Designed miniproteins, single chains. Designs and how they scored, part 79

Each design is a single chain, and the fold is of that chain. pLDDT is the mean over its residues in the fold that is shown.

## One batch from the design tools (miniprotein)

Design m2755
Fold by ESMFold2-Fast:
Structure m2755 (fold): chain A 99 residues (1-99)
Amino acid sequence: SMAEELAEAQALIEEARVSPRAQALLDELLEIQENLKAAVEKGDKEAIEALAKKLGLSEELVEKLLKDPKNEENLRAFLEEAAPKVAALLAEFEAEVAA
């Protein structure tokens, strides 16, 4: 699972004393993961808003989802917009660790 992989990566990073940028990216990814879980499992409006702000998601889509957080179509569209942005942060983290 992504949670287990990120937790292992964090432990290795702390031991290896990787760059402050790599640590900051990992911390951001962990926060995104917690907010994604809260948004998907609970329809947590604060988690949805936090994700939208961090990932720069479209205001129109976010507003639609906030009006009905359990709407499967709007949640799917939200996750589809979020996914490539999370992938970009993961790629940036991997590049920073490899440097």
Scores: mean pLDDT 78

Design m2756
Fold by ESMFold2-Fast:
Structure m2756 (fold): chain A 80 residues (1-80)
Amino acid sequence: MEKKEKINELIVKGDNLLTEGLRHAFAGDYEKGRKLFQEAAKTYEEAYKLMEELNMPERDIRLVRSKYNVAKSLVEAIEK
């Protein structure tokens, strides 16, 4: 029960970090945007690893892994 609650909290946290990172990047604050995208990626990774431990549906795990990959790509896009 507690692990499922943590997964939901992590997904929401990741989504909020990703959104805040995008706002900062669009405002030209690329350093802060990058750090927020890095935190979002780590947060999504923790979420999908817990989902795998609980043997949650592959569709749901793939959705969160997709969010992780998007966050990682955004970190890489904000280079230099």
Scores: mean pLDDT 85

Design m2757
Fold by ESMFold2-Fast:
Structure m2757 (fold): chain A 112 residues (1-112)
Amino acid sequence: SQEQLDAIILLLEGLRTSFRAYAEKARAAGHEEIAQLFEEVITLLDEVIKALKDGNLDEAISLLERIKSVLTEIRKLAEQVPDPALRDELLTFTDNALLAVDEIISILKELK
């Protein structure tokens, strides 16, 4: 339904804001590659939001699967972060984001 799509778009806009904050945090800590991958997720989220507004659920699902691949790469790099507090924060955020993306994919597949 349009109400469900609008709710998903709002959730994705919230995730976009969180990814921007974590990209800035990673960059400030000297983890440029992690920051760039978070920025890649932001670009893909913008494409997902556009696809959903255009009614293209198949494209949105495909883009969300690509986001999962980028998040998996971020997770691998986050495991190598020497600062335990920053490492734990980045891993927790990335794992929560992966769970949220999986849930959104599931909902969108039910709307097809």
Scores: mean pLDDT 91

Design m2758
Fold by ESMFold2-Fast:
Structure m2758 (fold): chain A 81 residues (1-81)
Amino acid sequence: SPKDEFEAALREMEAAIKDPRKLAAVRRALTRLASAAEAAGWSDEEIFRLLTELARLALANKDLPFEEFEALLEAWVAERE
């Protein structure tokens, strides 16, 4: 299910990212994105697919300097609000 796929992507991301500041930035981005999608009337299934994309984006960019990592996540979320 989309929920199971999100939970798997989240676990992989959390296992790979060692910087607690980066993990906190991902958590903020996921919360902001979920709130915006819920306010826009998206289904739970659509929301989990969107959150999975964000978790995968964070994993793919985990080695960026923190400031660039946070800015990337914030920009990606802002484009989808």
Scores: mean pLDDT 88

Design m2759
Fold by ESMFold2-Fast:
Structure m2759 (fold): chain A 81 residues (1-81)
Amino acid sequence: TLSPQELIDGLDRFAKAVEAQAAAETNPEIRAKLLEIAAGLRRLRDHILAAPDDFAGIDALLAEIEALMDEYAALRREAAA
């Protein structure tokens, strides 16, 4: 079981890891998408801190991050072809 603090710390670490990956990325479209994902993760973290009982807002931010990750996967497939 994760504590709320461990969850928040995990989101911050994940965002930083994605930002580091973006810094190493040579494809500008993929780099931009990674930065969008990192920004989405930071928005989710900040929203959980400010309004942890706003389930609708959390669900909306999670859906946004999922869509960005799907777009990232598509860009990776296109770059590999």
Scores: mean pLDDT 84

Design m2760
Fold by ESMFold2-Fast:
Structure m2760 (fold): chain A 70 residues (1-70)
Amino acid sequence: RETAERMVQGAVALLNLGFSAADVEDLLARELVDLGVPEEEARRAAKRAVSAIQAGDLEGAVAIVEETLR
């Protein structure tokens, strides 16, 4: 939970700093791979999480990342 919340907060901060959704997706996917998530699953989860953030659904983004870390 705490790891997922921290990762989503980082993604939100990068988007607010003007990074593109694609760059933030790539970074989040790399963080997930570093935590043991398979590359294809990490990329899919990162895209879904960033889309949720852009829709204003921060709780949904945290849930996506947390479920992916299972």
Scores: mean pLDDT 82

Design m2761
Fold by ESMFold2-Fast:
Structure m2761 (fold): chain A 64 residues (1-64)
Amino acid sequence: PRLLITFAEDVDIVAAALELSKIPGVSILQVTRTSLLLEVDPSKVAEVVKKAKELGATSVTELA
């Protein structure tokens, strides 16, 4: 599934993207100033959501 992850404006989005990319089954599709669009293995969704929140995510939306 695809996850749209939105971060607080003071979060280093590149650092957040690098941390999330360390999780197996994660592909970064798009990076913006405050958001990441990821393709995630279904078995890794919970791990990605948890890690994103640890990194300062304000919302996580599953798109598929």
Scores: mean pLDDT 81

Design m2762
Fold by ESMFold2-Fast:
Structure m2762 (fold): chain A 80 residues (1-80)
Amino acid sequence: SPELFREFVELTLSDPRKAVELLRENPEVAEKFVELRDRILEAPSDEEKLEIARKFTEEEGLDPSLAPKIVEAVDRVDRG
């Protein structure tokens, strides 16, 4: 659900352990995040990464202000 995806992004930035547990309990959220993560990581510029995140928020009915947090969450997960 959009609410669970938003919660996952917020938890990735504040409490990564709880974020991992949310994905384990919600495989649909995990699948969407993995697909989005792969697209963002393949993007050659920061501007394109942000555009991918913004389009995702529009398609999923999320607040567009979540887009920069999605990019940051992807970066933190990739580094972790």
Scores: mean pLDDT 84

Design m2763
Fold by ESMFold2-Fast:
Structure m2763 (fold): chain A 71 residues (1-71)
Amino acid sequence: SVERTREIDELVKNKEDVVSDEELEELLEEARELGVPESVLEDIEEIIRNKIPVSRLALERIREELRRYVA
């Protein structure tokens, strides 16, 4: 987990403003593991399917919203 976060930080330092498809797939798996509603999973799948550019800031905001479903 920490190692993966550092890898993401390294991409940001290399002037990568947009997250990779692999990072979006990891976000989708994280959401499934957290048991978020199907509507949230569908929203993430739509982003991946339509290749919508997601910034690092947007990814972090989505992760923060996902964490709210952990009770």
Scores: mean pLDDT 70

Design m2764
Fold by ESMFold2-Fast:
Structure m2764 (fold): chain A 87 residues (1-87)
Amino acid sequence: LSEEQRARVLKAANEAQKLTEEGRVKEALRLALEALDRGDVQTAAAMTAAVANSSEGRYREAAEQAMSALEQGDVEKARKLLEEALR
């Protein structure tokens, strides 16, 4: 990643972590899903990891499964898992 891309990814991850810690985990997941929709897999992965590390229960499980899918290159599965978590 370029310096600019890395800064953008870190900023997005920090925002997702803050939202999750504030109980706004659905907003954090929506931002990750929006990143996937625009093809920004690195940003989506970083935001999803932040949710997995800062959430509990069904949201952590969904974020962990979505991260596993992204690591395997299965963007469609990751998108579906995040959408299901949002209900």
Scores: mean pLDDT 84

Design m2765
Fold by ESMFold2-Fast:
Structure m2765 (fold): chain A 91 residues (1-91)
Amino acid sequence: SDLKRAAELLALAWAMEAEMSQDPAIRQQLLDQALQTLLSSGFSKEEAEQIVQQAQEQAQQLYQSLSQEELNTLISELLKESTELESKARQ
């Protein structure tokens, strides 16, 4: 599903933003936002929680491997791809 794929990309983008944040409250808000978006796209609670966990693990690996500029670029690309998939799903 394009909507489910869009939600997975958003979850990764927000998990990456959470890793870049020094504020625990902002980190938690971004992760909660990812979980709610996955649930709204049709994932079960168990599936959504697993996707958020996997996104956090990927975000941690990317944070260790990429510069802040590269991370911001990738986040922007993920957000753009998610928007395009959501638009396609509505057609």
Scores: mean pLDDT 87

Design m2766
Fold by ESMFold2-Fast:
Structure m2766 (fold): chain A 61 residues (1-61)
Amino acid sequence: SAAVREELRRLIAEQIAAIEAGDRERARQLSAKVVELAERHGVSEQEVQALLHEVLTERAA
């Protein structure tokens, strides 16, 4: 569970970086990987949203 959350945070951070760089293809691929990993491990959409908020807050600091 912790390892899955760490991998999700990593993918989300990479997705945000790709969006900021204007790399739409990479951002889309990373988004798909986040969805796949979350579904595979039973991570809820609410939990993914919490991780996204956490990563965005850290990046804004």
Scores: mean pLDDT 83

Design m2767
Fold by ESMFold2-Fast:
Structure m2767 (fold): chain A 91 residues (1-91)
Amino acid sequence: DKEKLLEEAKKRLEALVEKLKAAAEAAKAAGLLSEEEAEKIKEALDKLEELVKKALEAELEGDYEKAEELAKKAEEEAGEAIRKVLEAQAA
């Protein structure tokens, strides 16, 4: 089911991005993130959006394996950005 795969991938990414944004805002407000770190997080968010678009396009073309690969790569990019924010909060 193309629709289900697209919806699941979208929900997973949206949840990760929402958590990242909230964590980044909290860390920035607390002075735990530098301006440079906040900028890098924005770059990661832009990268995630691009990867999601490519995943959706692959899904529409019927290349489910590529769509899943791109979605996982987007999750990895989100995880890396979240990790940096959480490390800043722990320090």
Scores: mean pLDDT 72

Design m2768
Fold by ESMFold2-Fast:
Structure m2768 (fold): chain A 116 residues (1-116)
Amino acid sequence: SKEEVIKLARIARRLDFNAVPVEKVEEVVEMLIEILEEGIKLKSEEAIIYAASALLELTQSEAYKSLPKEKQEKITEKIQELSLKIPNEIREKIELSTEKPDVSPEEFFKEFEKYK
């Protein structure tokens, strides 16, 4: 449901990206992209903003920067593709999270599995 996707996106925004192991970065990217895609499909401004903000923070993390360039390029291309599906008015509201990161990667994986 829209409410469940918003809740999951809000949890994602609180994820401690500095705690994400390099080995799990690609999996976290895929999860965040799925949340963003669902937010776009449901036309949920809140879910789009939270999920896109989380992706932006992840791409600035040390773990993400340690990925091979080819993987970073593919992820960036996918994010750019999804960005084109977001209305300009919503896109302008996408900024880095001001919320304190208080969600561990393990807690995020558990919540994502619960909502699927």
Scores: mean pLDDT 82

Design m2769
Fold by ESMFold2-Fast:
Structure m2769 (fold): chain A 55 residues (1-55)
Amino acid sequence: MGDEGLEIEADEISRVLGIPKEEVLARLRQGDANRRALAAEYVKAAGMDTAPVPL
């Protein structure tokens, strides 16, 4: 179970990264470690926690 939640997350990541939802789903299904890495990329790309870095 949990595929429903993965589909929602994949849709959001797909929109931010500009790649097909199927690609995101495939990465999420590969495992939790891959999902964490993808989430970090999403945060960086989306700028959800943007902070002005002087350097």
Scores: mean pLDDT 65

Design m2770
Fold by ESMFold2-Fast:
Parts: structure tokens; sequence; C-alpha cells
Structure m2770 (fold): chain A 69 residues (1-69)
């Protein structure tokens, strides 16, 4: 995977996380959690540099904690 392709995938994952964050009050909790679980699986499947993988997983975990509060 090229650096440009990696960045495009990272940007897409960030856009999906932004969508979940913006819609936190409008979507059912189970749908938000399912979306976060799906993104976790995608990040774990991608051959990304460990630093970038950790950055995405940290954001997913922070958002999951906010959804669960």
Amino acid sequence: MSPEEQQELIDEIQRQLDFIERNRDTLPRERLLAGLDALTDVVNRLDLPEEKKQELLDRINELRERVLR
C-alpha cells in the first residue's frame, strides 16, 4: 500500500468517526457501538504503520467511552 493510499484510508476512517461523533445524540447507542466495532475491525485488518493504527484505535476508544457514558 502506498503512503498516499494509507493516508486516504486514514482520512476515510477519520470521516466515519466524525460522522459518529456528530450523530451521537441522534442515532441509537447500539448503532453507534456497532459502527465503532466495525471501524475497530477495519483498523486491525489494515496493514498500517503501528503509530497510525494506535492513533485511530485511541480515537475509537475515546469515542466509545463517550457513547457509553
Scores: mean pLDDT 82

Design m2771
Fold by ESMFold2-Fast:
Structure m2771 (fold): chain A 66 residues (1-66)
Amino acid sequence: STLVIPASSDEVVKLAKELAPILQVKFEIVPGDDAEALKVIEEAAADNGLKLVFHPLSQTYHLVPV
């Protein structure tokens, strides 16, 4: 499956590329709003029984099982 991700920051683009093989999807990255990108990633994670969590101490996003 291919999902379109509107992203503006290099951090969100990198996150999408790192998580795509874990979520078993392809992301097509286009310029746009990072909030929409995170929503698409969260929905793809939920479809795989995973949750996207932000860790404030490391300033990074991780996938965790629900």
Scores: mean pLDDT 78

Design m2772
Fold by ESMFold2-Fast:
Structure m2772 (fold): chain A 68 residues (1-68)
Amino acid sequence: ALTDEQAAALARAMVAASGGAVPKERAVEILVALGLSEAEARALVDSVPGDALTEAQLAELLAAAGRA
């Protein structure tokens, strides 16, 4: 499982690579790569409003996935 620090570091790296925000489809791909099912990843990402995730939003989803 990811620690809160590891989740924050990964979110920062992904947002930087994506030019300031991570599109929801990309966030689903990241969560699936970390071991979530596509259905679980989509449910988490769909809980966030809009079409993209900020660093803070992605860090919270990654931390929540690591605590589950």
Scores: mean pLDDT 77

Design m2773
Fold by ESMFold2-Fast:
Structure m2773 (fold): chain A 129 residues (1-129)
Amino acid sequence: KEKEEIIKKVEKALKLVDEALKLVEEALRLAEELKDKSPVAYDATLVALRLIRSIRDLVRKGLAEVKKSKDVEEMKKIVKKTAEEVEILANAAKSALDEAAKHSTPELGVLLQKAKKLLEEAVELLKEA
C-alpha cells in the first residue's frame, strides 16, 4: 500500500533525526569540557543541536499531516515540502557539524560525523517518499 510506504519512510527519517540528535547532545557534553580550549567546537555543536531540533519538529509535523491525509497525492505534496524545508536546515546543520569537527578531539569528531551521515540518510528518505 503506497500510503503505508510513505508513512514508513517519514517514520524512519524521524528515527534517524532522533538518533542524530542524541549523538549531538552527547557531543555537546564532551564539547563543554573543551570550551575553554576550543570555544568554536562548543559553539558550532550548539548551533547544530538547535538546527537538528528544528529538523525533528518539521519531520514530526510532516508525519502528523501525512497520517491525517488519506489522499496519496496530498501526502506526497506534504512530504516534498517537508523534505525541501528539512534539506535547508540539514545543510546548515552539516556545515556546523563540520566546523565543530575541525576543532574537536577524535572522539568528539566521530560523534559529529555519525550525526551528519544520519541527517543525510534522513533527507534522502524524505526525498524518496
Scores: mean pLDDT 89

Design m2774
Fold by ESMFold2-Fast:
Structure m2774 (fold): chain A 81 residues (1-81)
Amino acid sequence: SSGLRKRIEEVLRKYGLDGVDVDAILDAYEKGLTKVRAYKYGGGSDEDVEAKRKETQQAVADVLISQGVDPEVAREVAREL
């Protein structure tokens, strides 16, 4: 979605991370959102939905860390998305 790409670019710009691979972050984020939505609308528990949200944040943070972003900054970016 062009809207998701713009949101990711806005958050990355806020943290001074305009040089990172946006496509890699978008891929991790969209995969995570698909899992969250599957549990949320498929009758999953609140605990299951929260676990998938946490997995999504971790996956996004891991992509950022792999590109040289500080782990603390990467986690804040992932939480703000």
Scores: mean pLDDT 85

Design m2775
Fold by ESMFold2-Fast:
Structure m2775 (fold): chain A 87 residues (1-87)
Amino acid sequence: SDPQPTRDQRISSMRTSYQRIRDMADQYNDPQVQQISQDMQSLITQLQNAQSNQDMRDIMVQFQQRVGQAQRIIADIQGIDIVPLPP
């Protein structure tokens, strides 16, 4: 009974995820995360032009896979940084 997100709401959510990953790519200057952010932008464009529910579903699955890949790489990078304990 929960309302399904509209295509525009899905695109908005994807753009938010894309912006976060892009900002992290810029911060860490990691070429894999930069490539993933470019793939994510391409998938958003593909979703805007999708003609069928199946195509939209396949694009969303690919997008979530890219988000997961980027998050894993970012977590590995962050694991190198020693955060000083507060006094």
Scores: mean pLDDT 80

Design m2776
Fold by ESMFold2-Fast:
Structure m2776 (fold): chain A 71 residues (1-71)
Amino acid sequence: SDRLARASAGVAEAMALAKEGVERGKREGPQAVLDQAARLRELGAQDPLSAGAYLGAARELEKYAEEMRAA
């Protein structure tokens, strides 16, 4: 269905942006990861159908940034 296709696309985009955040973190440090997490939260707020995927991805990036800061 169209709704399922859009939800699947939102999940794929959230995962791709999370991966981009991790790669930016390796180059630019934990603040870049947190900036990407904030972007994911903004995108999730604009897409109620995929909000859970964006919020989940943002939380994983926030956790990764804290692990970087603790190392």
Scores: mean pLDDT 85

Design m2777
Fold by ESMFold2-Fast:
Structure m2777 (fold): chain A 100 residues (1-100)
Amino acid sequence: ASAAAQTVLEGAKAGVEAAPGAKATIDGNTVTIEHDDSPGAQAAAGMVAAAAQTSSGVTAEVAGNTTTITAGDGAGLQAGAENAAAGLEGAGKTAAEVNG
């Protein structure tokens, strides 16, 4: 995995784990996010997925209580990293507001 891809995935993990009821696991270029059915955890996962998808070479898939984010290691991921980071920050705040 490239350093840029890992930075995006680590940011995704940190942002999601700020939400109660959400946990993220990093494996190579992939982050698997597991969350409960709370509104805050679902909102956080959705915002992280949306933010990740704005980055070139990043794909996000939502299946029930599991969100999988796969980051490419090609040129362009670095250009989208700040956009993804901003979305992760927003997701963490939203989850905290909903869950208290």
Scores: mean pLDDT 60

Design m2778
Fold by ESMFold2-Fast:
Structure m2778 (fold): chain A 106 residues (1-106)
Amino acid sequence: GEAVKERLKRAIEQALSLVDKAIEAAKNGDVETALKYAQEALSITTAALNNARATPEVPQEAVDYLEKARDSLEKAIQALKEGNVDEAIKYLEQAKENLRKALDAL
């Protein structure tokens, strides 16, 4: 229903904001802050993905982009944990692009 799509849009917008904060922290060499924001973005994205999958009215395209965003966030978090900041930024940017595409598909 419309209320579910509006809640999903808000969740994706929150995840996008957190990804932007993670990218900024990573670019400044603040790996701990980048990890915190990336983990918060992953939590919100995973919850949004689960809600989207449970809702027949949500387009499959939006579900697919949320799954790609979740996978990119998981890779970004792993790269941050390994100290590979440049790789982490690339995965965070991929997560951002897929979150934007999920939002556009709603």
Scores: mean pLDDT 92

Design m2779
Fold by ESMFold2-Fast:
Structure m2779 (fold): chain A 102 residues (1-102)
Amino acid sequence: SQREKALEAVEELLEALKEGAPEEVIREKIEEIGELLELSEADVEELLEAALESEEGRKIVLRTLEHMIEMLKEGASLERLRLEVEETVALLRMLRWIKKKE
């Protein structure tokens, strides 16, 4: 039932982000997902920065969460979800690198 926990955590984070929940709530939910998916500390930090510090980053995180919910409903493994998040983090890092160039 790790998939059930992951689905609940992803749905709760999606709702929290849509409602503009306090930073502490969003941080807690991202960290919970990080533990469930066994994400690296660096990947968790990139997701936190994206969700809390930028409008574009928050939109990317929202889309990723919606896709993760669909994947879980279709029976995707936690390993497949981890790969999806790692791909999203790579895109977020690329966008941050591009923004440093004027």
Scores: mean pLDDT 85

Design m2780
Fold by ESMFold2-Fast:
Structure m2780 (fold): chain A 88 residues (1-88)
Amino acid sequence: PEPSPAALAAYKALVARLTPEQIAAIKAALLPVGEAAEARIAAGGDPEAAAEEVIDALAAALAPYLSAEELEALRAGLRAIAAAELAA
C-alpha cells in the first residue's frame, strides 16, 4: 500500500511552503494525538477510529497551509493507507 498520487502531491506542496519552525510546531501538536491513539489501540480500542482522529488532527494542523482540495486529497490518501494497514 502506497499513498495516492494526489496525497503525495499535497504533501510535497505543503513541505515546499513550510518553514522548519512551522514543521516543528505541527509535529509538536500531533505528538500527543499520536500518543493518545497508540494508547487507545494498546488498550483494545478501535484502530480505525484512532486512525481517523489522527487524520482529522493532522488535517486541522495543515488547514492554514493547504487548499480545501489538497486537504481532501490528503485525508483520502491517509485513510487509504490506514485501511490497507488494518487489512494486513
Scores: mean pLDDT 71

Design m2781
Fold by ESMFold2-Fast:
Structure m2781 (fold): chain A 98 residues (1-98)
Amino acid sequence: KELLRRNLEAALEDIERAKEAVEKGDKFSALLFLQSASGNLLVSLRMETDPDVRAKIQEALDQVQEVQRMILDNAPDEEIIEKLEEARKLVEEVLEKV
């Protein structure tokens, strides 16, 4: 569970850094951080066996991937930030269960 926790914590940090990058207008760095977050969530999904926890990790991953699409489609920064906060909360919920 230690390795799973570390990957989820890394995903949280990446999501926070992506939000900061969006707030600064640095969408390129935001995409790089979200790619890292996606990778950490995919690894976490492979390690977790509890189906309810897996469902929440998948939901967080889907939201991170949607944010990447929103950035590429030039969605408003406010909408991107809202979606990032949603993804962050999902990862925090998972961390409380592992």
Scores: mean pLDDT 87

Design m2782
Fold by ESMFold2-Fast:
Structure m2782 (fold): chain A 71 residues (1-71)
Amino acid sequence: VNLEKIVEILKRLIDNDVDPEQIKQFIDYLKKHFPKEVVKEALKKAIEYAESKGKTDIVNVLREKLKEIES
């Protein structure tokens, strides 16, 4: 399944004020099932979206997960 669908799901989770812990779990699922580069690009796009919505707690979670993937 493509990058755009993953980004769409992440944006929906952000819009629906899903708990940051559930977002972490979903990202961990993505890390197990999708190529590293796809997950990194999806997280970068999700960070931009969360920042545009002022959702600081979610931004912090997404940035933490992005650093884990880049290390």
Scores: mean pLDDT 83

Design m2783
Fold by ESMFold2-Fast:
Structure m2783 (fold): chain A 95 residues (1-95)
Amino acid sequence: EEKQKEFDKKYQIDRLIENAKRALEHARAGNYEEAVRIFEDTAKVAEQLAEEFNDPKYKEAAELFRKASEHARNGDAETAIEYAEKAIKVLEEAK
């Protein structure tokens, strides 16, 4: 049971990181609508995982992705990228 939960947790973290990196690529390319969508979806998944695994790092990552989404929506790519990179670091620490 614990081994399955560890596998599922790592798998979900890896998927969140990949989605966040895809959103970063869109933000860097000026595709802000796409970046906003991916950041918002990633934040929702992180919030669900925070409840499932009872790990506050997922809530922190979700908040950082929401901030990245807000800045991307306003065309502030540099700040959006910074928040998204901080969220990725939090997820890497949750592994």
Scores: mean pLDDT 82

Design m2784
Fold by ESMFold2-Fast:
Structure m2784 (fold): chain A 62 residues (1-62)
Amino acid sequence: MSGLELAKLLVELYEKGYSKEEIVEALRKAGASESMIEQIENADEEEFEIIIEIAKDVLESS
């Protein structure tokens, strides 16, 4: 998956109400980089919301 496809998957799962843990598992199965997985897994609730907002901005700009 490209970074854009991974960002789309991340946002879609978040909007569907999946937990951070479920989203991390889905991204890992989709071929997300180890650094991307670590960044999301180590993010607190506020940091995770910022990651989602950045992903949405990237998708809207593409």
Scores: mean pLDDT 80

Design m2785
Fold by ESMFold2-Fast:
Structure m2785 (fold): chain A 86 residues (1-86)
Amino acid sequence: ALDEVIEGLERLRKEFTTPEQLDEAIAKLRELGFSDGVIARLRDMVERRGVPVSEVLDILIQALREYPRATPEERAILAREFGLPD
């Protein structure tokens, strides 16, 4: 469920804060059901663009928390970007 995904991300946010922990964080994101496309984008943000893992996870958590209150069009965009089932 979405709440379980958000809870999982909040745990990752506290546990995985360094670039060296990225591979383990990625494995946990796959367990939470995130798509290969989302995983590739998150990896690019951390490894190629230098965005902290904690900041990327904060952005993802915020987007998912807004998901239930989003319009159908916004939910479709979030599902496409974050690999959530519609």
Scores: mean pLDDT 67

Design m2786
Fold by ESMFold2-Fast:
Structure m2786 (fold): chain A 84 residues (1-84)
Amino acid sequence: SGREKRIQRYIKALKTSVEMYDKLKEAGLEGVLSKTGQELIDNQRIALQAIENEDKKEQEKLLKELEKKGAYWLVDLVKEYLES
């Protein structure tokens, strides 16, 4: 469906964002991102870990971690992916 394709495109965008940050770190350029920017990338990693994890209890634990960090939009994205 169009919804599932949009979710997959968003997940791909998260993966690209994390990979770009990892390349910046490898180049010694991690300081280009603000503290808030680094926290955003960390939240994106947690969301990807929840999506890729096959253990429902670990998925729930990672979702609760995102909620505690106030990353509600990532919680919603992960839930939509897991329900599709």
Scores: mean pLDDT 82

Design m2787
Fold by ESMFold2-Fast:
Structure m2787 (fold): chain A 91 residues (1-91)
Amino acid sequence: AEEAIEEAAEELAKILGKEVAEAAKEITRRALELEPSMSPEQAARLTALAGLAIAGVLSEEEFRTAARELGLSEETIEAALEAIREARKKL
């Protein structure tokens, strides 16, 4: 999963900048601690979704919907949203 997260973060950095990409990567790593069964594809998609949400491209509701479609637990989704809110305060 780490390689998939790194690749997704590299693509995010090109569009949204390195700071957003690093924050999204960290959020996904924390999500993996809560949900270790997450596939590399789920981890890559979560990294992209987190980056878009931090940048304000994706609303909290859109993020929840997309994360549920990925098959993530509600616990993981809420933890990721809290981390997204904190990342946005630091930017």
Scores: mean pLDDT 84

Design m2788
Fold by ESMFold2-Fast:
Formats: sequence, structure tokens, C-alpha cells
Structure m2788 (fold): chain A 108 residues (1-108)
Amino acid sequence: MDPLAEQLIRLGEELIALARQIRSQVSDPALLAQLDALIATVRAAIEALRENPNDLDVIIASADTLIDVGRQLVRLARQAGVPQSVVLQVEVLTGLVGIIRGVAKLVS
């Protein structure tokens, strides 16, 4: 497996864990539905990476998806009033995905 794909799968799984933590603080059905959709989007990106672990186009597209999910999770976390430490963890993971995307583009 490409090391970039392996790292993106790990970061995606960490984003799912944070999304579930945010979900546990939410009672609004509309926010819960948005969080569930984002979790499903990350799972789909992880599956694409597992099926195509050496495809740089899949790695870049999956990184773009995880960055978009990270940005949406930050917004939803702030709306849900979760602790700033959780928001910062999502921002850090999103930044790490951005670094991996940059590396993938340099070697593509």
C-alpha cells in the first residue's frame, strides 16, 4: 500500500472518531443528519483508498474529500458548542490531510 494512502486512511478514521464525539454532544436532528452524512462520506473515501491504494489520483481526490469534511466538521462542532479542544483536533487533522495531499501532488 502507498504510505500516503495508509496515512489518509488513519486520518479518516480519526476524523470519524471526532465526528462521533461531536455527534454525542448533539440533540438537533438536522445536525445529527449532517454528521451522519459526513461520517458516510469519510467511510466512502477510506474504501476508495483501500480499493486503489497506489492510485495517486484516488489519493488526491480522497484527500480533497477529507479536507472538505474537516471544514464542515469544524462548522458543525462550533454550532453544537463542543469544546474548542475538539475543534482544534479537527483543524489539526485537516491540516495533516492537506500536507499529504501536497506530497501526493508533488509525486504525481
Scores: mean pLDDT 89

